# Designs tried in a protein design run: designed miniproteins, single chains, continued (2). Part 106

Each design is a single chain, and the fold is of that chain. pLDDT is the mean over its residues in the fold that is shown.

## One batch from the design tools (miniprotein)

Design m7693
Fold by ESMFold2-Fast:
Structure m7693 (fold): chain A 93 residues (1-93)
Amino acid sequence: SEEELKKLRLERHEIHTLPKEKILEEVIPRLVELLSSPSPLVRQQAAQTIGDLAPLVGEEIAEPAREPLERALSDPSEAVREAAREALERIEK
């Protein structure tokens, strides 16, 4: 959505000012929803973005994201499975 693109733009250009609370409460739930998108590219980007946000949010990201990412390890798209694997490594540390 336009709001997702706006949040990603803020992360790219103003990452140091984006509150962890907003990432955890608003961005992560939407990215988790996008892991169920009919588009493999969208699912891949959602998994990659969760992984990229893990260092900013810390351990608290694991609660909403771990199980959805583990399900994505069984995705029919290899690119989605690889992105989910990398994201899980980053959230598990």
Scores: mean pLDDT 76

Design m7694
Fold by ESMFold2-Fast:
Structure m7694 (fold): chain A 100 residues (1-100)
Amino acid sequence: MKEQIELITDDERIQELLLKFVEALKKGDVEGAIETIEKIYNDPSLSDAEKEMLLSFAANQALNDPNVSKEDLEKILEHMASLSKNPALVETLERLKKLS
């Protein structure tokens, strides 16, 4: 996982935030995961394009983590969709809601 994060960004501070997000998912810490996403999205040093790339990475990590419940996944993705201008995150959330 750390190696994949290092391929996404060279910013060590952002790498630590992404790692913290992944660790929160493993622990079932939904609030910690959401807090980390808010820190990334509200970072003034990141461009809108960088924020969308990082949110897409975080969404894919949540979707592929077997320790994340459907309820927790929906909560995390809904929060990301509320921040993101990327329609792909909204589409992913709608698809997840249909998988009852």
Scores: mean pLDDT 74

Design m7695
Fold by ESMFold2-Fast:
Structure m7695 (fold): chain A 89 residues (1-89)
Amino acid sequence: MEALERRLREAGAPEELIELLLEAYREALRDGPAATRAFEHSVELVIMALRGASEEEIREKYGGKFVDPKTIKEKMKEELARLIELAAA
C-alpha cells in the first residue's frame, strides 16, 4: 500500500483517485494473485497517463509489441475503467 500510494501522489493523482485505487487494490488482494497482477498492470498504465506519457512510451512498456496508437489508448481506457469498477464493487 505505501509504495502504491507514494507512486500515485508522485504522479499527481488527486486524493479521490488515490482512495479509489487503494480500495481497488484491497479488492484485488481479496480476489487473489491474478486480480492483483491485473491491478498492478492497470496502475502502471494510470501512472503513465497521469505523467503524460506518449504513445511511444506506452508502446515500449508493452515490450515493443506492434500495435497502433488507437489500440494502446483503448487498452489504457479499459484498464482505468476496470479499476473504477473494481473499486465500486
Scores: mean pLDDT 62

Design m7696
Fold by ESMFold2-Fast:
Structure m7696 (fold): chain A 74 residues (1-74)
Amino acid sequence: AFEEELKKLTERAKEVAEKAVDKIAEEEGWSEEEREEWKKQAHEVVDGLAKKVAENPELLPTFEKTVKEDEELV
């Protein structure tokens, strides 16, 4: 259950991050290279958060809340 939930949230967080980067890139006129660099940075942040949640399962509800809030912004 926990491992499946964490994997699903991590995937959703990465999807949200990519969409957010694409939206900002279109609005600000970023190059494709700038867009890909920001997506890479966003993925690294998401992976870091997922690792912290895996080490501290008590953080899962906070991670879920953050992902849901970010989904509403995109």
Scores: mean pLDDT 81

Design m7697
Fold by ESMFold2-Fast:
Structure m7697 (fold): chain A 79 residues (1-79)
Amino acid sequence: SMAAVWERLEELAQRAQELGLQAKKQNASQEIMDRLRALQARLQQLARDILEGRVSPAEALERLDELEAELDELEAELA
C-alpha cells in the first residue's frame, strides 16, 4: 500500500539523518559523508517521484529495498 511506502520512506530518512550526525561525531571520511548526502538526495527524489505519480507502489518498495541496503552498508562501515 502507499501508506506502507510512506511509513518506510520516513523511517529510512530518519535513520539516514541519525547516521549523518554519528558520522560527523566520528569525523568520518569525505567519501562516507558524500555517500550519506547521495543517499539522502535519493530518498528525497523518491518522495518527489511518488508525489508526481512517476513510480508505482511496487517500484517504490523496490527502490526502498535498495536504499535500505545502502544504509545498512554505511552503518556497518561506521560501526
Scores: mean pLDDT 88

Design m7698
Fold by ESMFold2-Fast:
Structure m7698 (fold): chain A 76 residues (1-76)
Amino acid sequence: EELFEKALKLIDEGKYEEAVELFRQALEHYRANKDFEGLRRLAAELGRLITRLSKDPTVPKSVLDELRALASEAGR
């Protein structure tokens, strides 16, 4: 939860690589704790974030690709 909120703040600051790393840490934390509700929330929120960021041409494609990979993993 804290990691996810920090990652969203980093996105707003344009620190995309740092945000992706925090989303990855949140995914690993939820997996380790078998927190399936946390994984569902992460997948849904990443989906919304990807939709928002995909409309911004200044966001690197590599960042969008990494977020999509994390959303896919969280949804499984």
Scores: mean pLDDT 81

Design m7699
Fold by ESMFold2-Fast:
Structure m7699 (fold): chain A 68 residues (1-68)
Amino acid sequence: DEIRKRGEELMEETLEELRPTAPEGVLKWAREQLEKALSVAKDLEEIEKAIRSAVELVRQIVASREAA
């Protein structure tokens, strides 16, 4: 499915952008959440929203760790 392939590309691009600032465990968790979202999403817009939500959560986790 082309939509799922594009969603997987966006997921990998997003995880690569986060990789320098996020720890491996957080990136692994984010990947698992996005893979679940890809498995149930019916269109690309749902995938994009899931990616955006995961990015926000990762940024919150990273900011919390930097504050400590």
Scores: mean pLDDT 76

Design m7700
Fold by ESMFold2-Fast:
Formats: C-alpha cells, sequence, structure tokens
Structure m7700 (fold): chain A 96 residues (1-96)
C-alpha cells in the first residue's frame, strides 16, 4: 500500500481515478487475506509437519491451494487467498 500511495501522489490528476480503483481492489484483497490468514497459517504448518521434503511440502500445498481457488468466486478472493498463503509460508520459513 505505501508504494501505491507514493505513486498516487506523483500521478497527474487525470490518472488518479484509475489508480484509486486499483488501490480499492488491493484493499479488498488485503481484507480477504487478513480473514484467511489464520486458516492459512494452520494449514501451511500442518502440511509442513506432515511433509518429509520441500518437494512434498510444495506438492501438498499446491493441492490445497488449488482446492481453495475452486471455491473463490472473485479475482479479489483469489488474490487475497494467494496473499494469505504467501504470508503464512513466509512466517513459517523466514521467522523461524
Amino acid sequence: EERLREVLERTPEEARPQLEEIRAFYSKAMDIAEKLLPEAREKVREIFENSDSYEEFLKKLDEWVREQLKKAKTIEEKFGLSLAVMDAVGELFLER
């Protein structure tokens, strides 16, 4: 969001409405990601604990993500799910 805010400040007034629509889309996707994050954290950790290799972890994670994407009805929901999964994976591998 900070990068979008900086771009919006430097953009001519004629282009601002389009960037505001993109920001609104991103804000909706972020709200969805925050709501999905607890479930994504639990599932990513479960898959990690039940995987013997990084390759197996990725395969099982892809299978679960594909199942969740079939339930997503909007582009915002699909993007929000992707953000939640990436955040959960990042927390798992980058924080510990």
Scores: mean pLDDT 77

Design m7701
Fold by ESMFold2-Fast:
Structure m7701 (fold): chain A 112 residues (1-112)
Amino acid sequence: MEEELRRIAEEIERRLREIGEKVKKGELNDEEVSKELAKLRPPVQRLIETMETVPELEHFARALLMRIQAALLRMLGAPEELVELAELGARLFREKRPVEEVEEELRRRIAE
């Protein structure tokens, strides 16, 4: 199951990178970006459902979702600090830190 979820996340990250490259080249407008992102909703929903319904995979799914958020933030040209927060969240969930502790750490860094 973890291998399937990892493959889903890697495909989402790959597509987000491709969207970002096309945006940089002026090949996609905002409406076209929205349409491409809509195609990613079903695989993202699969990860969310696993996070909510499979306790033994919660940290793994949360780590993958944070990696996807980092890729999305990079694609949107968000500040580097926000990308680094998403990457930190992915790392802390991969280390199986309690969800509440991870959420508190991320909130603390956003407030700085």
Scores: mean pLDDT 84

Design m7702
Fold by ESMFold2-Fast:
Structure m7702 (fold): chain A 82 residues (1-82)
Amino acid sequence: TFDEAYEKVKADPAKATDDEIFATRLVARFYELQGKKKEAAEAYIVLARHYEALGLTDQARKWYEKALELDPDNKEAKELLA
């Protein structure tokens, strides 16, 4: 399921497959559309961690910024952008 793919990416962001990243993007978007801002922010942080692990800093930063837009009080996103 998409949730299982998301859990795998969360456990090891660097080893995520393209299908797992696609599923994680869908999970993040679904939470965002449901108004679940904190859950959406956490999923976007997982996406950012994947790109950061690959050295894709610009992509990672965009996802961290999106997470903070949804949840400005998210301590993890603030620390990861610092």
Scores: mean pLDDT 80

Design m7703
Fold by ESMFold2-Fast:
Structure m7703 (fold): chain A 81 residues (1-81)
Amino acid sequence: SLAGVLRRLRERILAAETAEEVVRLAEQAGVLVHSVSDDPAVLALAEEIVRIAQRALEAGRPLSEEEKRRIDELLDRILAL
């Protein structure tokens, strides 16, 4: 199921050690969400995850605990839909 794939991506995102890996996985989650939803609110949640990860990548730093918590929260909201 899509929810099962997104849950596996969530686990991988939260376990990721680099911002590059988070961006790759978040972009995969975004592609999956776009394939099943045209709801701008849902798409905005997926885009926000990518934005957070890209910001860390551009800054050359790992994700902070706050950024990981935010990504987890956004993934929870997508999975609840």
Scores: mean pLDDT 79

Design m7704
Fold by ESMFold2-Fast:
Structure m7704 (fold): chain A 69 residues (1-69)
Amino acid sequence: ERERLIEETRRRAEERLSEGLKEMKKTNEESDKLYKEDKEKGDKLLKESHDRFTRVYREERRRVREVEE
């Protein structure tokens, strides 16, 4: 049934996004500590963390759209 497939896909997307947000939050805390000691290193870590989450977010949104169509 299509509804079940959509629900399962959304649930998996939510789980992956939740994990990605938790990882990003931890990395942001680490980047804040590094920023006080080494601004360039902190900025780089923060940017890499955001880029990684953005990639995951886009992929999960694409996956949900494919199932909805």
Scores: mean pLDDT 78

Design m7705
Fold by ESMFold2-Fast:
Structure m7705 (fold): chain A 68 residues (1-68)
Amino acid sequence: SREEEVQRLAQDPELLAETERKAREYAHKGAEIQRADGSVVGSPEAGKYFAEAVRYGRLILEARGIAA
């Protein structure tokens, strides 16, 4: 569950750091795909990477004790 994932991240600083790197990586990949697509309305493929970045970002915020 999401709650279990948050608890694991809160108790594992190395996993938390790795998850933060993954969130940044997904956001970066999304941006690269969006740039390559060149559209002003966005790329569906880029959207998938941005969705993962947001998911990890919310887990990180909750693990740090900040309301997402």
Scores: mean pLDDT 78

Design m7706
Fold by ESMFold2-Fast:
Structure m7706 (fold): chain A 55 residues (1-55)
Amino acid sequence: VDKRVAKVLKAWGADETILSKITVSDELLDKKHPIEIAIEITREIALKGLPVHLE
């Protein structure tokens, strides 16, 4: 996962095991702020669990 998104998620309590199961497309990283992407990841984990892939 992108370093900026990973930094936000780590601040929210995610460990390296969780981060390794998350992927985000480069297109989404260009269009959205890292905090917005981190919120979407958190919602996906709550709804579907891991792994998470966002496009």
Scores: mean pLDDT 78

Design m7707
Fold by ESMFold2-Fast:
Structure m7707 (fold): chain A 60 residues (1-60)
Amino acid sequence: SERIERVERVMRETAASLKVNIPEKEIRELAEEVVRKNKDASLTEQSFEAQRVLIEKIKE
């Protein structure tokens, strides 16, 4: 899915900027969840949610 691939890219860029290593499989799972929960959101909103979810995951 093009939407999932965009969210994955945002998550990878966020992880890289924070110098955190997150397995590609985990990024994929998180991206699929973001798109599923935010299906009707704009691309910009999905991108902000992707960053938020990834930062939340890093805090754990």
Scores: mean pLDDT 82

Design m7708
Fold by ESMFold2-Fast:
Structure m7708 (fold): chain A 62 residues (1-62)
Amino acid sequence: SEAEKEKILKEIEEIKEENKDDPDFVKLADEYIAKLPTLSLEEQKKYLRLLKTAAEKRKAEK
């Protein structure tokens, strides 16, 4: 749904903001945000999960 897509975009933007000190992560997040409008809802959810996993991994490595 439209509301679900808006929620996903907002969550990705929040994760990007939380990791703004990591330029490689910011670049990855920007690439995902750019692709979101061309993706299905299922694909958008997959990208959100991938970003969350990447953020958690980076946090654990520090």
Scores: mean pLDDT 80

Design m7709
Fold by ESMFold2-Fast:
Structure m7709 (fold): chain A 65 residues (1-65)
Amino acid sequence: SQTLRDFIAGLDARIAQLDARIAELQEQLKKNPNDEKLRLELQLLEGVKALLEGMRNWLLRLIKR
């Protein structure tokens, strides 16, 4: 349905925003490799991204029915 496709497009936009933030944190961590707070934030955002990608994949399976 169009509603599900619009929702998936919104998820794709959020995933792209997370990818940009993860890239920024990875560059900061290269400059400060012993920064525990940056490592924890990076791990948290990578976990959130994995959850959103899982939800996106589940929704795509619904559209293919």
Scores: mean pLDDT 86

Design m7710
Fold by ESMFold2-Fast:
Structure m7710 (fold): chain A 112 residues (1-112)
Amino acid sequence: VSEELKKEVIDTIVEKLGVSEELAERIVEVAIELAEKYGLDPEKFLEYLKDLILVSRLNAEELLNTDVIELFGESLDEAFIAALLRLATGKHTKVDLDFLKFILTLMKQDLA
């Protein structure tokens, strides 16, 4: 993955989600690890993640404070961002891990 793309994704996470640069860097690290684990192209996956975050209507605080069932019903994209935030902060549950496994397995067809 290029350093330029990593920087663009970090800057987007900080600006749109309102998290620290350190947390944004951790989110990118976790995203790359997940891409490698599930057989996705890490560069394509980061570009996709950047696009999802750019169109998100909720910041990190709003995503983390919204009920997980409500997020699943309203927006799978925002539920995915929330699961990544919880994984990056070590606050994830088995539901987050099961959801990430499900969605990343589906993404493998397009982003492998």
Scores: mean pLDDT 80

Design m7711
Fold by ESMFold2-Fast:
Structure m7711 (fold): chain A 89 residues (1-89)
Amino acid sequence: SAEEAARKREIAALLGEVHDLAVRHGTPEQVVRLARAHQEIGDLMDAGAPAREVIERALEVLRELRPHFTPEQQAFLDGIEARLRELAA
């Protein structure tokens, strides 16, 4: 549906913001991990997976990356997580 497609575009945009944060402030290993996660999420979207499944994978990625950031950056990630959870409703 158009609504489902719009939710998936928003998920991709939010993950892009996390990618930008990781490139500027993360380790090379976290950047590589995030690139693989973006590919996995893209594959899920291409396979027609529901937005909820895509969001669950995105939240797992954020949980794994979180310890590598400062408290201020973690607050930013918490905001992204909250928005992803809203999209899952």
Scores: mean pLDDT 78

Design m7712
Fold by ESMFold2-Fast:
Structure m7712 (fold): chain A 105 residues (1-105)
Amino acid sequence: ATEEAVRAAEPLIDKMDEVEAQLNKTLEAAQEAISAGDVEKARKLLEKARELLEELERLAKETIEKLRENGASKEVVDQFEEGSNRRLALLRKQIEELEREAEAL
């Protein structure tokens, strides 16, 4: 059942939430470093943000596969994939904007 598939994917979803929270904190720290004119700190934080985004993208794919292998409906899988793609696109956009601000320092 789809409910069983969602339960099987819970540990991956929880880890995605943890990585996203860490990424958001890293982006906040990067913005603060940019505001302070600390180019080296901003650059290192943005490199970390890129690594966290890559981990989040990997976890999203693993979660989709876990949902499929445990019999989640196509609708549930598609909704998760669309939601993840939207969140990842927004996070990538934030990183790109902060990278441009850091390059201008």
Scores: mean pLDDT 89

Design m7713
Fold by ESMFold2-Fast:
Structure m7713 (fold): chain A 94 residues (1-94)
Amino acid sequence: DEKKRLEEIMKKMEEIAKEGEKKIEENKEDLYKAFLIALEAMREIAELALESPDEEIREDAERMLESIEKYTEEMLEKVREEMKKKGKEVPPLE
């Protein structure tokens, strides 16, 4: 019965999806920390762009730095929330 095979496949897919969701939930802190590292790299690039002789590049770099600062604060708060959920001591805000 093809219907029974489909139901078994769907059940296996649900189990894989639940394991995936749990693994993402358990690794959210590490994911947010990875985003913080990426934001820091972007900040270094933006700071180099501020040294450009092109005024438009400098203006774009200033806007990028403002966005990076905002996203860094958001990611730091998300890391703190995930650490708090795991009962870890939360580092102080800067």
Scores: mean pLDDT 74

Design m7714
Fold by ESMFold2-Fast:
Structure m7714 (fold): chain A 56 residues (1-56)
Amino acid sequence: SDIAKQSLLDRAKYYETLGLEEEAEYYKAMANSDDPETIKKVREEALKKMEERAKK
């Protein structure tokens, strides 16, 4: 779980630097929840959101 938590925190930080604060907050929250099902759902939601934005 340490690896998963660190990965989420790193990703959140990266999204913040890209100006994607919403995604950054999501990943930060997931790093603190430590719940695999929740992490999976957030990941799926992020992918959907990215597709919607790309569609524009």
Scores: mean pLDDT 72

Design m7715
Fold by ESMFold2-Fast:
Structure m7715 (fold): chain A 82 residues (1-82)
Amino acid sequence: MVVQPSEAAKKVAEALFEAARRVLEALLESEERARELEARELERLAELRKELQISPEDAKAIGPPLVERMQAYAAELEAEAA
């Protein structure tokens, strides 16, 4: 059974999802804008990781659900753009 993530891990997972969501939305409009936004979001996430200590168990708990959410969102954006 997957360990339930801590509040800190949930915050990191949500920040990662929001960053990916913004980059994916920008990519539909412009690759150039998406690259600029990705760079800024990566710097923001690096600072967040420094502030929030994530255990190996938390990382295992947030990883797969986050990837699934990101894949589902990407599919929804592609469907709306079609």
Scores: mean pLDDT 70

Design m7716
Fold by ESMFold2-Fast:
Structure m7716 (fold): chain A 60 residues (1-60)
Amino acid sequence: STNGILARGDVAAVVAAARADPRVVAILSFPENQVVGIRSTAPREELEALVRAAGGEVVE
């Protein structure tokens, strides 16, 4: 199964980091809101760490 997360902040950096991770299966951008959705086979905690390391913020 996959885990999903929404991220704000540096969405370009978050998208670049997500694209570099082979476990990411989908990326959905909402450019008007500066939000990106990411689906990955990685555990949620690793996905949150990826977002924060890229300078993004997790949307609760």
Scores: mean pLDDT 81

Design m7717
Fold by ESMFold2-Fast:
Structure m7717 (fold): chain A 75 residues (1-75)
Amino acid sequence: ADIEDIKKLVKRLKHSDPSVQEDAANALKYELQTDPSIVEDFIKAGGIEPLVKLLKNENQNVQIAAAETLKTLIE
């Protein structure tokens, strides 16, 4: 994945719309699964903090997507 695409997805994790947050988390999960070389760039883009905050989101689908994405980073 392009690092600029990763930065856009990290920004979308902070969006006010739960559908946008869920889509961004799922997109990041697939990008991280298909290209582990982007993990460091994702961390440097500040992607971890927004994902951790989404674990407390009121929308259960957003919570699940964030948890699955974080799991990809530690496997």
Scores: mean pLDDT 82

Design m7718
Fold by ESMFold2-Fast:
Order: structure tokens, then sequence, then C-alpha cells
Structure m7718 (fold): chain A 103 residues (1-103)
């Protein structure tokens, strides 16, 4: 389902963001996964907050001069926001996502 795909993308993004030795390339990959999750969540729910997160992620991905710290902040804020929205729309799936289990 679309919800399960969103959960998979968020779990993978969290894995990349949890690596203390993460490279810029891994951080950009996390932003791409979060952007796909935001797009799917917007398509599923129509929630304008998901669209706002998507637009923020797309802007960060387009900015070749964005610092590592800025990309990390955008990724962490997006992950938090998307998990909150998933909890509002799909609470059982959000709990499974946070628990790091396949839903």
Amino acid sequence: SAGERIAELLIEALRLLSDSNATREQLLEALRLLAEAARLLYELTGDPRARAILERLEAALADENASFAELQRVAEEALSGLLQLLAEHEPALARATVARVVA
C-alpha cells in the first residue's frame, strides 16, 4: 500500500540520518527518500503540510551551496514532520514505523 511504502521510506531515511559518519551523499539520499515519502503522503491524504514539507525538501535538494548542517536540519525537521502527519492519518502504521518493524 501507499502507507506501507511511506513507512519504508521513512525507516530508510532514519537509518541514513542515524549514521554518525554520514557523508553528504548519504544525507542527500535521505532528503530524496523523505521527498518521495512527502509526495506519497500528499497524494494519499491531500494534507497541505505534506506538500509544504515536500517543497522544503525540493528546495534543499536544488541548492548546490547548502551546507551539511543545513541539509541535516532540513532532513531531521522533515522526518519529524512526516512521522507526525503519518501518526495523524495512519496511527497504527506510524507506531510500526517508529518501532522499526515491517508494517
Scores: mean pLDDT 84

Design m7719
Fold by ESMFold2-Fast:
Structure m7719 (fold): chain A 119 residues (1-119)
Amino acid sequence: MSDLTKLAKFVNDLSDEEFNEFVVELAKIVYDTSLSDEERIEKFAELFSKKIGEPVNRGAVEAFLVAVNAEYYDLFGLDKDKARVIRLVLQGAPVEEIRKLGLLSDETLKELEKIRKEA
């Protein structure tokens, strides 16, 4: 299995509740304007490593982020609805656009709005 497919499997296997928590942790990294692009990729790699329970290759995380942003997620088996949520978070899209996808709870959407305002 490619490292990219491994990251996709991790995201796909998250329950609704676990995915909501994961999206909040992603948003904290995305909206941290103090981080350089390199530091942000390192923080994403740390997040994936923590959640998966093993070290994740930085290059695989970078490839995952690029592929999600380019909508190439079908090539590595990432769930398209989860991919769309992640893509909108990565792009700093309005919380109301993320809400329309129907995957996040009202509590999670409020937390995303708070994180965005505190950035």
Scores: mean pLDDT 83

Design m7720
Fold by ESMFold2-Fast:
Structure m7720 (fold): chain A 93 residues (1-93)
Amino acid sequence: SVTLSKEIEITQKTPDEVEVSATSSASPTRVALYWEIEIDGVLRPVSSLVSIGATSATITAVVPKEEYDKGKIVAVVLGADGSVTRTVMKKKP
């Protein structure tokens, strides 16, 4: 199973960009994980692919602030069996 952080942390990097960050782990089997942003049904990758195991790993992405405000951040989990699972991440309240 994959454990995703409860909240996405955000930091403004420039007037037009935010860095989003969350910690993830997977047990007992490692998975590959990356992030996408969804705007009006269009998905675009925004992070590097990260190998996630039992030790927590932090995933970061830099996205335009206007896209972050309007869009959804989607975690994409690639299972060892070739499955692809998309989960919408919760933004901090």
Scores: mean pLDDT 77

Design m7721
Fold by ESMFold2-Fast:
Structure m7721 (fold): chain A 85 residues (1-85)
Amino acid sequence: SEERQKLLEEFNEEYLPKAEELEAGDLPEEEKLEKAAEIAIEGYKKLGLPEEAIEAVRLEAEGKLEEAKRLLAKARNLPEEVLEL
């Protein structure tokens, strides 16, 4: 979809530079992970990703990997297009 492609381009132009600045910064790894998750969540909301995908990113940032995996397993019924993002 052309609309989806434009949203991805806007995401890349707006959010990837922010993520790169974060990685180049002198913050502790824990804070970098939290801020990276915030950037990803904001971008995913703009892309219209389902709440399960957004919540899984938040859980991973909190170190709750098993909860994130379970939530993504429930989200496996999502369209392939969403999972490819």
Scores: mean pLDDT 67

Design m7722
Fold by ESMFold2-Fast:
Structure m7722 (fold): chain A 86 residues (1-86)
Amino acid sequence: SLSNTELVFPELLISKIYLEELIKEGPNADFKEVIKKTIEKIYNNPELSDEWKLKVLRYILDNIDQDPVATEETKKLIEEKIKELE
């Protein structure tokens, strides 16, 4: 089990990674690529357990319809990563 706030709340971890990627891309950020990089960083993070990765990815999938830059390709990417972890 994780012991700090960012690791307990999926939304805080997602927001942190997304913001870090957005800052790196700068004022001309491609939001589609920022989202994709955020998903890949979560999936490939060696410090996160498979159970925690599943929880975070499911949280993104459940809320993705509220994101104006999310596409069907982004949903499929998340679904594929979830399937690989199950």
Scores: mean pLDDT 72

Design m7723
Fold by ESMFold2-Fast:
Structure m7723 (fold): chain A 109 residues (1-109)
Amino acid sequence: MAKLSDEEFSALTLAGIISSHGINFDGSEAGVRNGVRAPDLRDLAKRVSRETLFDFLLDPQKYRPGTPVPAFKDLLTEEQIRELVDKLLNPETAPPLSPELLEKLRTLS
């Protein structure tokens, strides 16, 4: 049902990408989290430009000083970071994350 698989969502969450971005998934009502489901990545595209998300993933410390998220510029190629950005902003149209990228994300956790 979701275009982002459980494996992709888990890998992104463990890498701190989704949580560190400050995406609010607790819903609009206290006590009602937007389900225990994967976040609505379409909403992310309305809040963040492709360029902003790319810059954040390159160097999270510049965007959020003190974040435990590593600088992905040193861990992932620019093409892998662009792949992540495209998947996060366009989960329905972007291709699935490459196995190499998924493995890299999992090893960060």
Scores: mean pLDDT 58

Design m7724
Fold by ESMFold2-Fast:
Structure m7724 (fold): chain A 65 residues (1-65)
Amino acid sequence: GAKEKAYEEAKKILKELKEKGTKSLNITQVRIISNELARKYGISVEEASKQVYKAAKEVGIEVIE
């Protein structure tokens, strides 16, 4: 479904950021990615944000407030 597609794209985005040397995400970066995924897949920003956090945990990127 849309949530699963958002999760898979979040994983791809975060893996690319990690490859480019990104070691952590700040809350602004999480919000930007979440807004883009919400718009693209027609889900809420809150739901997209959950997928971004789940992807960050699996990819091994820390989220910093």
Scores: mean pLDDT 85

Design m7725
Fold by ESMFold2-Fast:
Structure m7725 (fold): chain A 78 residues (1-78)
Amino acid sequence: MATPAALEARRILLTGEAPDDPRWKALSEAVKALKDSSPLKGDMELARKIVFEGEVPEKVDLGTVQQAALLILIFAPP
């Protein structure tokens, strides 16, 4: 049930990597796979944008970024 990208993304999440770190890009692969089958496309796009593209709103902190990444992984279990 876990894709290679999702499994790698879990390790990155546990490490507490920043979204602009190259290793966080593994989550982008998992998000693309989930996006087509997820009913939460809007929230998924926002989470991907914050976590992986480094477009962090002024009020978003590291904890929020980690929560977004975790939410993505919930839809693609490791």
Scores: mean pLDDT 48

Design m7726
Fold by ESMFold2-Fast:
Order: C-alpha cells, then sequence, then structure tokens
Structure m7726 (fold): chain A 86 residues (1-86)
C-alpha cells in the first residue's frame, strides 16, 4: 500500500545515511572503527527489517513479509561477509 511504500523510502534514507558514515570511516583508514560501524549497521538493519515484517504480518500481508525476510537475509549475509574480511 502507499504508506508502506513511503516507509520503504524512509528505510532507504536511513541505509544511505549509515552507508555514508561507513564510507567516511573507511576513508580515515580506521579498521577498528570500520568494523564497529559494520556491526552497528548489521544490528540496525536486522531491527528495521524485523519491524517492517511485523507490520506486514499485522496487516495480513504475508507476501510482503516474506519479501522483507528475504531482503534481510541477503543484506545481513553481505554484512557478515564484510565483517569477516576486516
Amino acid sequence: MSELQKREMDESVKFLHAAVELVVSKKLGDKEGYKEALKRLKEETEETYDAVVEIARSRGDEELARRYEEDKRRVVEELDEEIKKV
């Protein structure tokens, strides 16, 4: 629905902001800060997706909930791989 699309835009803006902070940290060459920022981004990503999944399920939209669960798994896996590389 339209209000869920607006929430997706808000989440995209939050992810973009977190990504900018991560890039700035990486530019400073601080490996510890970079790794910590990745861990925080992972935690915030998980909580955000869990909240959106709950909202979708509370509305009976199981298909939308499954899409967010799949997106969560992909993004969290990418973040875990990046954390392991540092």
Scores: mean pLDDT 76

Design m7727
Fold by ESMFold2-Fast:
Structure m7727 (fold): chain A 67 residues (1-67)
Amino acid sequence: VSEEEKKELKERVEEMGEKVAKGLGELTGSDEQEVTVKVEGDTLVIEVKVGDIKFTLKRSLKDLLAA
């Protein structure tokens, strides 16, 4: 897995995460939205916060790139 592939994947996931947070904000009536995407070793960590809703998703970069 190249560093360029990791960067591109991180950018795409961050963009998708922002769309999800916006959708949740519209559904809950909350205007407070935060999405954080981190790469830790071979694991992609996505943290989404919309008002009182918080969740964290962890995915292997290998699994994401193999899809």
Scores: mean pLDDT 72

